# Designed miniproteins, single chains, part 24

Each design is a single chain, and the fold is of that chain. pLDDT is the mean over its residues in the fold that is shown.

## One batch from the design tools (miniprotein)

Design m808
Fold by ESMFold2-Fast:
Structure m808 (fold): chain A 61 residues (1-61)
Amino acid sequence: MTDAELAALPPEERAIAALIQTHGLDKLSDEQIAKALGISVGTARRLRDRLEERGVIPRRP
């Protein structure tokens, strides 16, 4: 993922992408993302699904 792609994302989506890039998808649950960003678990899941659909992050296995 390029800096230009990150800059084009909404702040919440950009923050999630950065967390996943730092810690890895296998180590971050929706609950951990929600707690780290101060958002609901449902919001964290929707934002991650949107990033996966855009190809910004890889899909979870």
Scores: mean pLDDT 69

Design m809
Fold by ESMFold2-Fast:
Structure m809 (fold): chain A 74 residues (1-74)
Amino acid sequence: SSSLEEKVEEIIRKAEEVLGRKLSEEERKQLRKGLTQLLSKNLSDEDLIASLRNIIGIVVGRGLSREEAEKIAE
């Protein structure tokens, strides 16, 4: 849905802010795919933060802290 697509793009923007860099087109493509699947689930805040840490960490090639993931989830 449009709302889901908007939420995915918002999370990508927040990830760029937290990481202090622009993501590559390939990183954005992988994140859109993973985040669309993730955000289609009815997750608790704790599960959302854990899943964001995992998905973004895999895509950008480094582990995210809990604090970084919490900022992205806001």
Scores: mean pLDDT 83

Design m810
Fold by ESMFold2-Fast:
Structure m810 (fold): chain A 90 residues (1-90)
Amino acid sequence: TDEEIIMALLKGDYETARKILEEKANEGDVEARAALAIFQGKRDEALKILNDELGPEAAERYVQRLKEREEILNDPEKQQKIVDELKAKA
């Protein structure tokens, strides 16, 4: 799930996040396939996959979510806040 991917990334477990994305991509998840392309440094290819399969609005929404995740990965304070919020809701 998206929550499992986010938690893996917040813990710095990029290998687990990648494996979850590969599993979802194999199940036909277009967003997961695009995310794998981004992990390979192929951001333009990922955007094209999303645009061609899901349309431009869905592609833009996905790119926005990725930017938010990248900002969190570069900000330990935001990472801790998300972890605390998820624990509080458990």
Scores: mean pLDDT 69

Design m811
Fold by ESMFold2-Fast:
Structure m811 (fold): chain A 89 residues (1-89)
Amino acid sequence: SAAEEARRAAYEGALLAGEGGNEGNAAKMAGGVLRAVGAGLGAALAGDREAAEAAAEGAREAAEREGMSEEGREMALLAAEGALNMGRG
């Protein structure tokens, strides 16, 4: 479903952001955040609030993963907020 695709894309993006945080790699962090936010934006452009909410949930799930750094977690949470906010517009 579109919601499952959005959740997966946002989860993978947030994991990439977390990896960047663990490595101190700002470009990787930014790329991961943009991917996760992009999943929410794509859902919003399609008018699919369920998929936008799923994207936010996927990013939050990645933030709670074992081994996620504090900086990576903050990036994943920002991505979750961005995905949810875009889903409302």
Scores: mean pLDDT 76

Design m812
Fold by ESMFold2-Fast:
Structure m812 (fold): chain A 89 residues (1-89)
Amino acid sequence: LIEELAELAREYLENRDDAAKSAELVAKADELVEQFRAEVAPLPDAEQRRRLGEALIAAGEAALPVLSPEEAAEAEAAIARLRAELAAL
């Protein structure tokens, strides 16, 4: 599930100039996000935050190859911050 979300994030960024394809990918992402929420809902708050952070890190890492150098630097900084926050949970 997390890997599927990460792959969709990459595809979305690759196709951000294609409105029809972006809409299709957003619909698929919404479905997977709802599945992810259902899987984490019964977990304690700290574990929910951990799982969400891990999913965001995976999505960010998958997106790196298709980002501009400036976007990639910003994404790497955000990933580093999320990793630090997860380590503190």
Scores: mean pLDDT 76

Design m813
Fold by ESMFold2-Fast:
Structure m813 (fold): chain A 73 residues (1-73)
Amino acid sequence: AEKRIEEEIQKLEKAAESSPNAKEIFELLRKLREAVKAKDFASAQQYLNKLSKLSEDRNLILRLSVALGELMA
């Protein structure tokens, strides 16, 4: 459901506030939202892969990946 992915994006935004990469993470999350709304799951997956390299919170990245996978099914 689109609601779940938005909730997981918001959790990662909150965690990223203290990150040295906060600005880049916020920009990638904005692009991820746009890709999801456009049903562009290929771009959404690319943005998620970039987020996984910038974010130290592996649990939040995993939750976001699961939520995206559920939308693609």
Scores: mean pLDDT 82

Design m814
Fold by ESMFold2-Fast:
Structure m814 (fold): chain A 81 residues (1-81)
Amino acid sequence: SAEMDALRAEIAALQAQIAALLAQLSPEQRARLEAWVRETEPAVIERLREYAEKGDRLGAMKVYKEALEELRRRAEELLRA
């Protein structure tokens, strides 16, 4: 669908932005981000599992996009610190 195609494009753009930000992080900043990911990832995986069990692919994609937006925000925050 057009909505799913738009979401895939947005996710791809976010992934590219995150990759560029990660390339700018120092090893110390990268370690802090990885620690944060380890703490937050289980909750995201659980939400994705709930949507998958309901067969809600669109909902799952929105949760994934939201998680990527949060990861981008956290990486940007670390670069500003």
Scores: mean pLDDT 87

Design m815
Fold by ESMFold2-Fast:
Structure m815 (fold): chain A 73 residues (1-73)
Amino acid sequence: SMAEGRELYEEAKKHIEEARTAVDAGDVRKAVQHLGLAASYAKKLEELGFTEEARELREEIAEVAQQVADALE
């Protein structure tokens, strides 16, 4: 449903933001955990047919994942 899709999208966005906050704080483990949760919500969105929203979330996840990788160098 549209309401279910919206809830999954909002939950994924919250986890992406928490991952960004964790990167800024130097907490790589917490950042990776939140990115994993965001990715699971994006997968559920894709399975429900919200392919554009899932793609947008995965692009943001990849961006934060790159920030995590850069922080480990």
Scores: mean pLDDT 89

Design m816
Fold by ESMFold2-Fast:
Structure m816 (fold): chain A 96 residues (1-96)
Amino acid sequence: MNFLVEFLNDINLTGKEVVEIILSIPGVKSVKALNIKLEEKIKKGDKFEVTVEGISVEELKKAIEERLSEASGEEVEVEVRDEVELGVEVLKEAVL
């Protein structure tokens, strides 16, 4: 199952550090940065595509927020969405 993860605040971690931490979560299979360079610090609106097995949207959101808050020493907030919504938008653009 693929989820879109969007950061709701700036955090003192690089995209690379975020990818490594998310990959450490049990059930995460892959992480892809969509609009950030791995060497740059996370900013509000930065997005990642996360592929998971056996975990829910709510479990993934909680695990990301808890682990990144611990690693950064800051409160980390993310929004997690199903990729099906993104697929519908891509198909709509392809018809135009």
Scores: mean pLDDT 77

Design m817
Fold by ESMFold2-Fast:
Structure m817 (fold): chain A 59 residues (1-59)
Amino acid sequence: SEAVREELRAARDRALEARRAGDVETFNRLLPLYFLALELEEGREVADRARAELLAQLA
């Protein structure tokens, strides 16, 4: 849905802001919402792949 897409952008913006402020807890809290929204809109397989890629890049 369009609301899900808007939540993705809002969550991403807040995650970037939290990261800049050094708020690791807020950053980590926003990631599950981002992936949950992606799964709901694009499907589980797409979301799992995106999660794996992000974790690999952050490691």
Scores: mean pLDDT 73

Design m818
Fold by ESMFold2-Fast:
Formats: structure tokens, sequence, C-alpha cells
Structure m818 (fold): chain A 65 residues (1-65)
């Protein structure tokens, strides 16, 4: 089984940070969540979970705009 729940948790934390924290702190939180998802992707062997991690990284980058 993949790390789908972990990816979803990282995305939820990033979204919450973007909505509730100051821009500087939100950016730091987004960078941390992005690194966490990158670590999941490096260790992942399931193709569906790899795709979800890659999509999550693109979404996190979009939140930094």
Amino acid sequence: SGNLKAIESNLSLAESAKETLSPDIARQTLDTQEKNVQLILKGETDEESKKKAEEALEYLESLKK
C-alpha cells in the first residue's frame, strides 16, 4: 500500500497554513510539507502513490504563488 494518507495529511497542513498563518510562516510550512512529500516520493514503489506525490508537489508549488 502507498503513502496516500501521509500525502493527504501533508496537503491538509499546507492548506491550513496558507489560510491561517502569516505569509512568511505559511511559506516555511509549505517548504517543509514539500520536503516531506519529496521524501515519500523517493521511497515509494507504488505507481499510483508516486503519481499522487508528484501531483501534490505541483499543488504545493501553486500555493506558494
Scores: mean pLDDT 77

Design m819
Fold by ESMFold2-Fast:
Structure m819 (fold): chain A 65 residues (1-65)
Amino acid sequence: DSLREAAERLRRRIEAATGVPVRVEIRDGEFILRGAFPTATQYTAAALIAIGEGIELGVSVRVEA
């Protein structure tokens, strides 16, 4: 449940920061982020947010674009 809540929070933060609709899936204790980022700046913002959340939770995050 805490991982699901964190995944939903991560999704909302990235959407708010980038304007890009994304999905976050939990597989084998890892977050998988799916989205299409129009610019390198938006991708970098998403990656930094994902890394920060992963550090706080001790969970790996993988980005698929």
Scores: mean pLDDT 80

Design m820
Fold by ESMFold2-Fast:
Structure m820 (fold): chain A 81 residues (1-81)
Amino acid sequence: SEKEEYERFLKFLKDKNATEEELEELVNLLKSIELDEEEKKGLKKAIQEALKSEDPVVRERAEIAIKAIDEKDPKLAEEIR
């Protein structure tokens, strides 16, 4: 389901074994999903925590996610930054 794709995306932000291409594919799926307000809040929190990570790979994934969100919901992307 669309919610399952969203939940996979949140787990994927912390999965150091995932590739950049896999992240981009999941973020592209996220752009096609209609998120409710609680899901948007959860996504914002997860990405903000990823941006604070000491791991540069996790921070780069957060930046990729922000770019994809900006294409669908630029207000949400600005709130995350």
Scores: mean pLDDT 71

Design m821
Fold by ESMFold2-Fast:
Order: C-alpha cells, then structure tokens, then sequence
Structure m821 (fold): chain A 90 residues (1-90)
C-alpha cells in the first residue's frame, strides 16, 4: 500500500481545465483519491481500478475523476497530467 500527494491538471469536455490537489491511497490495482479544486476549494472523492498502472497512473485516473466531480463538470480523465507527485509507502 502507498499514500500519494499530487497536483493534477484535467481537461474538461467544454475545453476548460481543472487544477486540483489530490491525496490518494493506493492498494494493489485500486486507487482512492480526494481532490480539492484549487480555484474553488470544492472537494470530492473517487475510487478507480488501474490494473498494471504505477502510482502516477493511479493518481492521474482517480484524481481526475474526483476533480471532475468536485468541479461539477465532465473531466477527460485519460488526458489528465500529474504535475507534482510524492509517494509514501505504507
């Protein structure tokens, strides 16, 4: 298991971008992320499975979904970019 802290940039379906701070717990193929949208302070959580992905891929996937939910918009999770990443083994 691991804990990750990251910043993510997520394109939106309307051509915009979400910037969020993400805290994630990673266990096997499962990632659970809490995202806080930097502009608004809105927060949401999401859980996704990323089989064969590393911590960066897991954080990008879960963090993008959570950021989209927090912002109330459709997020292009596959296009998400992780701009900062710190991973702590648990």
Amino acid sequence: AARAVAEVRVPTADGGEIRARVEAELEGSRARARAEVLETGAVAEAEVEVPGGGPREAVAAAGAVAAGQAAGVAADAPAAEVTRLEVTPL
Scores: mean pLDDT 80

Design m822
Fold by ESMFold2-Fast:
Structure m822 (fold): chain A 64 residues (1-64)
Amino acid sequence: MEEKRKELFKADKEGNIEQVKKALEEMRPEIVERAEKLGLGTPEQVDEIIERSLKSLEEIKKMK
């Protein structure tokens, strides 16, 4: 149980960025599909925006 608490603490510190990354990655197909359906942009353009966001999160994580 202590090891699980330590894992949660570690996940909370590093995992808040990792969780946001994971959420964006999981939602990526739906965001792209909806944007395409709504005609707000090409799938490639929307995908690029998401990719840029993921890159920024990775850079922030690397700094810590």
Scores: mean pLDDT 67

Design m823
Fold by ESMFold2-Fast:
Structure m823 (fold): chain A 67 residues (1-67)
Amino acid sequence: SEREEAFHELTQWLAEHTDAEHREKVEEEFSEEVQKMVDEGVSVEEIEKFKEKAMEELKEKGWVVER
């Protein structure tokens, strides 16, 4: 479904935009939130909002990486 694709894209995006040094910490901080969203069956719009918030947090921490 589109929602399952959006979750897959979110997980891929987090992995691609987090450097290897901080990947484990990002997985710890965001995987629980992503799992809650999967369990609750949130909408694609909510997934997009979460992605935007995650992007802001990663930028503030300086954990983003360019590919």
Scores: mean pLDDT 72

Design m824
Fold by ESMFold2-Fast:
Structure m824 (fold): chain A 103 residues (1-103)
Amino acid sequence: APTVSVKGPKEVRVGGTFEADITVSGGPAGTYRVAALLTTSKTPGEWDVVAGGGALIQVPGTAKVSGEARGPAGTYFLTGVAWAADGTGPVAVSEPVEVKLVE
């Protein structure tokens, strides 16, 4: 089965741009859709998505994605998600990474 990891910043300024590296490994080789989602909860299904960036990726591989960090200062979670090229899924979800939005 594919696995997803995400690497991003520890802090982002409100209204600034965050960049994240999404790595997909294992599973069948081919094209996947990936996104890094900045959310108010670390729990899948409880996500209020406040920012995101996405890309198509050749697996195994890493894509750099970016998004605008909108919202109030506070603690958020960055999660990487992968889908099949046709949008079926999700096929893999990363462990969340804590991100602080600061003024």
Scores: mean pLDDT 77

Design m825
Fold by ESMFold2-Fast:
Structure m825 (fold): chain A 85 residues (1-85)
Amino acid sequence: GQLGFEALEARLNEGRALVDAAGTLTAPEQLAERVALIQAGLQLARDLLAEIRDHVPQPLLDQLQARIAEMEARAAALLAAFEAA
């Protein structure tokens, strides 16, 4: 595809960076900003998956889906921690 795998990896890393940045915002007043960063990272990952779905071979798609699922699980854990606070 025109995007290439380097660009796909850069986009996935961008989404992960947003989730990681949310983890650095620990003050109670920053809770809304933390949630917004997590939601932005998850949306980026979902949009990326939807875009590449018909453009990559199944084994590579399975690997990318696994990486996105890991990011979603991490984000869900952070959101659950925010709800508990």
Scores: mean pLDDT 74

Design m826
Fold by ESMFold2-Fast:
Structure m826 (fold): chain A 92 residues (1-92)
Amino acid sequence: GPKMPEEAAEAAKAGAAGAKAAKTKKELAAAIAAALNAAGAGFLVTFMGDYEGAAETLEGGAEAAETGASEPGAKEAAEAARRAAEALREKA
């Protein structure tokens, strides 16, 4: 069966790293939201074949991470999520 795209897995890792690096509640919330949205995108691709919905989910995660963008992990999570969304839209 299809596996989670490497880019979506990378976005989930970046979100998790952002959560570990977070020093404020806002940063932690943004990093967790990005990681959860990356996981949701992986589900949509792996179990439903919904590349378009997965891309929209990752874009939402990137926006959430950008609210904490002054912190290292949150910015990395947003950038990874946007790259993954672009790759998924090209495959849709």
Scores: mean pLDDT 67

Design m827
Fold by ESMFold2-Fast:
Structure m827 (fold): chain A 99 residues (1-99)
Amino acid sequence: AEELIEEFEKLLDELKELDPSAVPEVLRHVVELLREAGAVSDEEYERIMKLIDEGKIDEAKEAILKILRERADDPAARAALEKAIEYAKEVIEKAKKRK
């Protein structure tokens, strides 16, 4: 689980260098996946989405990473993280092609 979280952080760092405007999009998608999987409460979902909407991207990132670490043993959270990693890879490939 920690290896997947570290992979996700590295992908976000790569995306920040290629297209920083796409980072909020990836974070929104991750939180939506976590909500659909039942790995976050509606209150946690709303709080993180509000941080993203307010431009508090680093705070939103830290909140998501904290949830992922605390719920590392939750299969639903792990499945959502794996889907989030795949989505981030697709966004990075599109960013590289536009460059």
Scores: mean pLDDT 82

Design m828
Fold by ESMFold2-Fast:
Structure m828 (fold): chain A 59 residues (1-59)
Amino acid sequence: SAALRREVRHLLQLLGETPSERSLALAEAYLVERVGTDPDAAYAALPELAPTLRELARQ
C-alpha cells in the first residue's frame, strides 16, 4: 500500500539511507516478512532489523 511504502521510506531515511524504488520494495518485503504491516512493531524491532534494512536500501 502507498501508506506502508511511505512509512518504510521514512524509516529508511531515519537510518540515513536514500533508497531507490526497487530497494524500497525489497526493504518493504523484508519488513512485512519479519514484523507484518504494523508500523509500531517495525519501529520497536528497528535495532534488530537495521543492518539488513541498510543492506537492502543500498541494492
Scores: mean pLDDT 79

Design m829
Fold by ESMFold2-Fast:
Structure m829 (fold): chain A 88 residues (1-88)
Amino acid sequence: MRYRVTVTEERLSEDESLLTGEAVSDDGRRGTAVLHVSRRDGRVHADLVGESGDPDMAALALQAVLDHLVSLHEGEFDRVERERLAKG
């Protein structure tokens, strides 16, 4: 079975974003997951604000959104670490 997953980021502010995942199978099943991400007091808060559609597709959409969130934070961490290493 083939499926495709799309992750869309909508920035609400400098410290807030909505991450929307959509999974669509080749047999027409669809699922979505929406995650609200906020940065407060030096911490990242991620809240699941919606899931809809086929449960299997929604689970795949949520997994893709979480993988995307981890990837964003890994990139920022790697950049800060490289700057620290270059300084001393």
Scores: mean pLDDT 73

Design m830
Fold by ESMFold2-Fast:
Structure m830 (fold): chain A 91 residues (1-91)
Amino acid sequence: MKSVQVATGTEIAGVGAYTSYYLLGKATDEKTGKEYNKKGEELVKKGREVAEKTLKTGDEAVPEALELTRELGEESYKASQELLAQRKAKK
């Protein structure tokens, strides 16, 4: 049961990172935007892979999934902060 909740959290964190980088990419130029979109796609894929591994392995994989969820949350936070800075610069 705990592994399912953690796996769901990791998947949501991956989607959050993807969305944050997508919005940041949309707020910048096309070339830089493509790089941010690619990074977001890699983060959501990594989140999905670890979520699936956690569901197969169970509670023993929870610490690794929590670590990745933290990393994905930090990446999403960084992208959101950069997006906020871009919005302030454009007024």
Scores: mean pLDDT 79

Design m831
Fold by ESMFold2-Fast:
Structure m831 (fold): chain A 103 residues (1-103)
Amino acid sequence: SKEIFELAMEAAEALLAGDPKKAEEKLKKARELVAKSGDREVALEAEKKARDYMLEKAKKELEELKKNGPTEEEKERLKEAGKVVGLEDEEAQLLALRILEGE
């Protein structure tokens, strides 16, 4: 449903803004709605859209951060965002490294 997609997008934005607790609350609500409705296809589509949206936003923000040098906190924020949308630790770290190195 629209609500599930909106919650996933809000979670991605919260993670990029450095608020992982808010993101977790939004995702928990989205998961509860999915579990209650049984709408597995909408859940998968929402996760994919959240991942794509997060990656686009993260790339843009990391380009800004490259100018000043990213902090460990900023790297951790990106890694945490990647985990939320289903990226493994190593995959999230590799993505952050590749973006920072300007591929």
Scores: mean pLDDT 60

Design m832
Fold by ESMFold2-Fast:
Structure m832 (fold): chain A 65 residues (1-65)
Amino acid sequence: GEAAAEAARRAVLEAGGSEGFAEATARSAKDGNATGAGTGVHIALSAAGRPEEGAARAREISDMV
């Protein structure tokens, strides 16, 4: 739901992702697309040089969807 969408948006923005990518990732969470939401978070954190953290946060956010 909304909590998952906000968590996904924030995670992408904190990793240095664009506002557009953060919104797209949050939209996946709102639409019940756990895989899309998790993948977006993982991509953003991996691009920031933090793939292990990205995998953990993707799992947490996917579980919230």
Scores: mean pLDDT 84

Design m833
Fold by ESMFold2-Fast:
Structure m833 (fold): chain A 72 residues (1-72)
Amino acid sequence: AREEALELAGKAAELLGEDGDELRKTLSSLSDEQAKQALKQSADILEKMAQQTGDEKAKEAAELLKKAAELL
């Protein structure tokens, strides 16, 4: 579950043009509860941004981050 969550978070970062490997390393340094909170907050921000801008990649990234948080 934890490894799958980190992989989904990395894929979300890559969709946004960010370094997925760096994000996975950062999240791996956190507890499961801390990582879950960070993923939920990031997903909420991206979802609101997608609703305002119509950015489909931001919407897809938000969905991946929500799924990652659910696995933790």
Scores: mean pLDDT 80

Design m834
Fold by ESMFold2-Fast:
Structure m834 (fold): chain A 71 residues (1-71)
Amino acid sequence: ASMALEEGLKAVNEALGAYLRTAREGTEAEAQRVRDLVVQAGKATKAGDLEKAKEYAAQALALSERVLAER
């Protein structure tokens, strides 16, 4: 149980780091899209749905990478 939660929290934390970089270097709209995915990942983690949490976190990272590549 705790290891699974740790894995979800790690994914959310990585997505949060990506959101912060996007908020500094991207547009407000791009940052909001990444933030929405981070929020969904956090909600899924709270609900115990690690598969969904990882999926949302991966989407947040992918969007952030796209934004940062265009800077």
Scores: mean pLDDT 76

Design m835
Fold by ESMFold2-Fast:
Structure m835 (fold): chain A 56 residues (1-56)
Amino acid sequence: LSEEEKKLIEEYTEKILAGETTLLEAMQDLRAKGYSAETISKILQEVDKRVREAKE
């Protein structure tokens, strides 16, 4: 993962765990910022995994 991708994964994971955003909102935000569908999928898959692991 690039440093930019790692930062995005960390930021969105923290916000979702804090109840400040959702995976859908993160997807919309990443699309608005011009990320490719492949990059968005990769980031959100990792975020979802980390959120699930943190709750279990």
Scores: mean pLDDT 81

Design m836
Fold by ESMFold2-Fast:
Order: structure tokens, then sequence, then C-alpha cells
Structure m836 (fold): chain A 71 residues (1-71)
């Protein structure tokens, strides 16, 4: 699956399951992220992700992990 497919699957998950997947991705990528169980959790994850992985290499690693975990 590509990044768009992975992201689509992730965003379609119920909040508790989505938060669990986001936490697992954050742990794998070393991103400082803790879900609050709210509607802002996906946005908060991506803010932390882009602040921690701002370069192309970090983005490629993030896309790979996101695709694998959301498949």
Amino acid sequence: ADFSEGLRRLLSLPLPERDAVLTKIAEKLGIPYTPTGGDGDVGDFFVAFFETKPDDKGLEEGVRVLTEESS
C-alpha cells in the first residue's frame, strides 16, 4: 500500500484503535507523542512527527512505518 492508502485506513479507524496505532508508530519512529483520546490526536501526532522528522529521510521513514502499521 502507498502512503495515501495507509493514511486513509488510519483515519477510518475508530478513535481508540487509531490512537493505539498512532502510539505504536510514534514509538517506532521515536516521536514524542501521547494521545489524549480526543479529535485532535491525529493533528497532534502529525505536528510532533513533522517537528521531529522535518527532513526527506525522516519523511521517507515515517511514510514507510505509517504504511506498514496501517496495512
Scores: mean pLDDT 68

Design m837
Fold by ESMFold2-Fast:
Structure m837 (fold): chain A 50 residues (1-50)
Amino acid sequence: MGYDYLRDRGVPVSTINKALSAVNNGKKPEEFNPPLSSYVEEIVELKKKE
């Protein structure tokens, strides 16, 4: 779900995979430096809407 959203915005696949791995392992956005922290936050928010 979050993968296609970030890919369509031109985020590198390696960065998307890091963000998805972080969310799947229960990591918080605050544990990362920008811009990765922002991508982790966006994926978490997308999951909350379901």
Scores: mean pLDDT 75

Design m838
Fold by ESMFold2-Fast:
Structure m838 (fold): chain A 72 residues (1-72)
Amino acid sequence: MSVEEMVEKYYEENKDELDKFLKDAGLEGLPEEKRELIKRVYAAAKLARESDPEVSEEALLLANRLGTELLE
């Protein structure tokens, strides 16, 4: 499973957690595209924190890439 597939799996399994994060952070007012990207950045950062070192490094790189796309 690629790190991108792990992020999408986390997203599908934790929709309520991701929606609650956006609400608690006051980010619900952002465009849907930015909200979806923020949810994936959160999921990638979570995987980087909780995964084996090899997966953790790839997840951190993905989180950084998605975060850069959010700023565009």
Scores: mean pLDDT 78

Design m839
Fold by ESMFold2-Fast:
Structure m839 (fold): chain A 86 residues (1-86)
Amino acid sequence: DKIIEELYSEDDAVRERALGQLAAEARSDPKTVLPKAIEALEKLKDDKNPRVRAGAWLLLSRYYELMGDQEKAEEYRKKAEEDWKK
């Protein structure tokens, strides 16, 4: 999957764009899209770029909401909002 590969790019702009594309696909089919990206998203939540971190936290929040982990979903959503402020 090219989008998943781009999430591991050394270029912040490529990672940010790939997160945007992944988010668009996840809106259409979250059950198929989100599980494939979890490993990449777990790495990106600690990224140096605050927009990349925010995107990763938001998609991880959506994944945990889908899995029924409401507590973790809320925690990750709050982390995404904090990184959007930076």
Scores: mean pLDDT 80

Design m840
Fold by ESMFold2-Fast:
Order: structure tokens, then C-alpha cells, then sequence
Structure m840 (fold): chain A 100 residues (1-100)
């Protein structure tokens, strides 16, 4: 049995992807330029594809959710932008758990 930490025990690859998504959220909340947010989002999607084995369909949906989050952030709707990032996190976690 492994000792449980306060947070769920995730693989290093999933932790990397979640950290990149948290960075996207941070950039949105701090009103970073859309180009910078998109670049970090591209790293998140690439990590999901290359390190977590996300299918083309999952990658396309993650990319669409990130673009919606960026569009809402540009319009000043930070609540909807956060909701789209939460949907992206849930999709990634569902994909990860389905691979176990």
C-alpha cells in the first residue's frame, strides 16, 4: 500500500499536464496576451497527446475548449473562461482514468 497524500496520487505525466493547465488559468486570471495563453495551451495539448496518449478526437476537443476559454477571457468573461478550463481538466482526467 502506498501512503496517500492530501491530493490524489497522479502520474508525473498527468501532473505535468495539470501544471500546464494551471499555468493557462494563471495567465487568463492575470490578463496575459492571448498569444501567450495560446502558447501555454498548445504545450498542454501536446503533453496530453505525446505523454498521455490522447486520441486525435480528445486533442481536438481540448483545443476547442482552450480556444473558447481564450475567447471568453478576451471578452472579460473570466467566469466562463474558468468553466471551459474546468471542462478541459475533467476531459483530461476522464481520458487518463479510462487508460488505467
Amino acid sequence: SFPKVETPLWSPELQEALQLLARVRYLIENKAPAEEIRAEGERFVETAREKLGASDEVVAELEALLEEAIEYAEKGDLKKAREKLEEAEELLLEHYLAQQ
Scores: mean pLDDT 82

Design m841
Fold by ESMFold2-Fast:
Structure m841 (fold): chain A 100 residues (1-100)
Amino acid sequence: SVLEKVLELLEELKDLVIEKFPELKDYVDVLFERLKEAFKDVEKRMSEEQREKFLEEVEKLIEETKKKIKEAKTREELLKIIKEFEQEFGDLYNQAIDES
């Protein structure tokens, strides 16, 4: 399913961050647990159409973020990328629920 694929991509993204900068493990563990909780609520808070659209947009966001992380040369660049990911994820989630 698209949801299962997105959850796998999130885990891959988290692992990539930790591999590149192990000192960020605690930060990303907390962040990704919050993201997983948002996905658990998706089925309850969104229509099927809103959910599929949201998940497809999140899949694209994760793939683009993975590319940016692979190219990041410093911890500061990677933290900026992760903060932009958090913001864009929040924007996508809020847009999807506001269409309810």
Scores: mean pLDDT 80

Design m842
Fold by ESMFold2-Fast:
Structure m842 (fold): chain A 61 residues (1-61)
Amino acid sequence: SEVEEKLSLLGLPFFERLRDPETGEEYLQSTYPGPYARFKSLEEAEEHVLNKLSEHKDLLD
């Protein structure tokens, strides 16, 4: 997907589609160290990742 391609280019973790064993609902889980984030859509996941990338740059310098 386009989101996965963008994440790969940025060197950021891919999101896995997982299913909640109790509810059967699908969600996206970050493969980065927790806490694991759950997203309703790939667009929300992309926005979250871009925001964290910005925060990471500020944290480094």
Scores: mean pLDDT 58

Design m843
Fold by ESMFold2-Fast:
Structure m843 (fold): chain A 79 residues (1-79)
Amino acid sequence: SAAEEQALADRALTAAFNAIRSYKAGDKETAQKYADEALALARQHPDNVAVLTSAALAYRAVGKNDEADRLLKQAQELA
């Protein structure tokens, strides 16, 4: 449903922004935890472009560019 898709998109994006803010603050452990939350959502919903894009953003924020690129390629194949 549209409401479920929006809730997933909001959760993933919130996790990505929390990862970015924590990493910039020097809290790499908390940043990785939030990036892992976004990735877990992407793995549970592999056809959701918004969730995949947010997980890629989160993983790029923590310096894991290879994983971020894989998530972005997966999103591009769907869109």
Scores: mean pLDDT 88

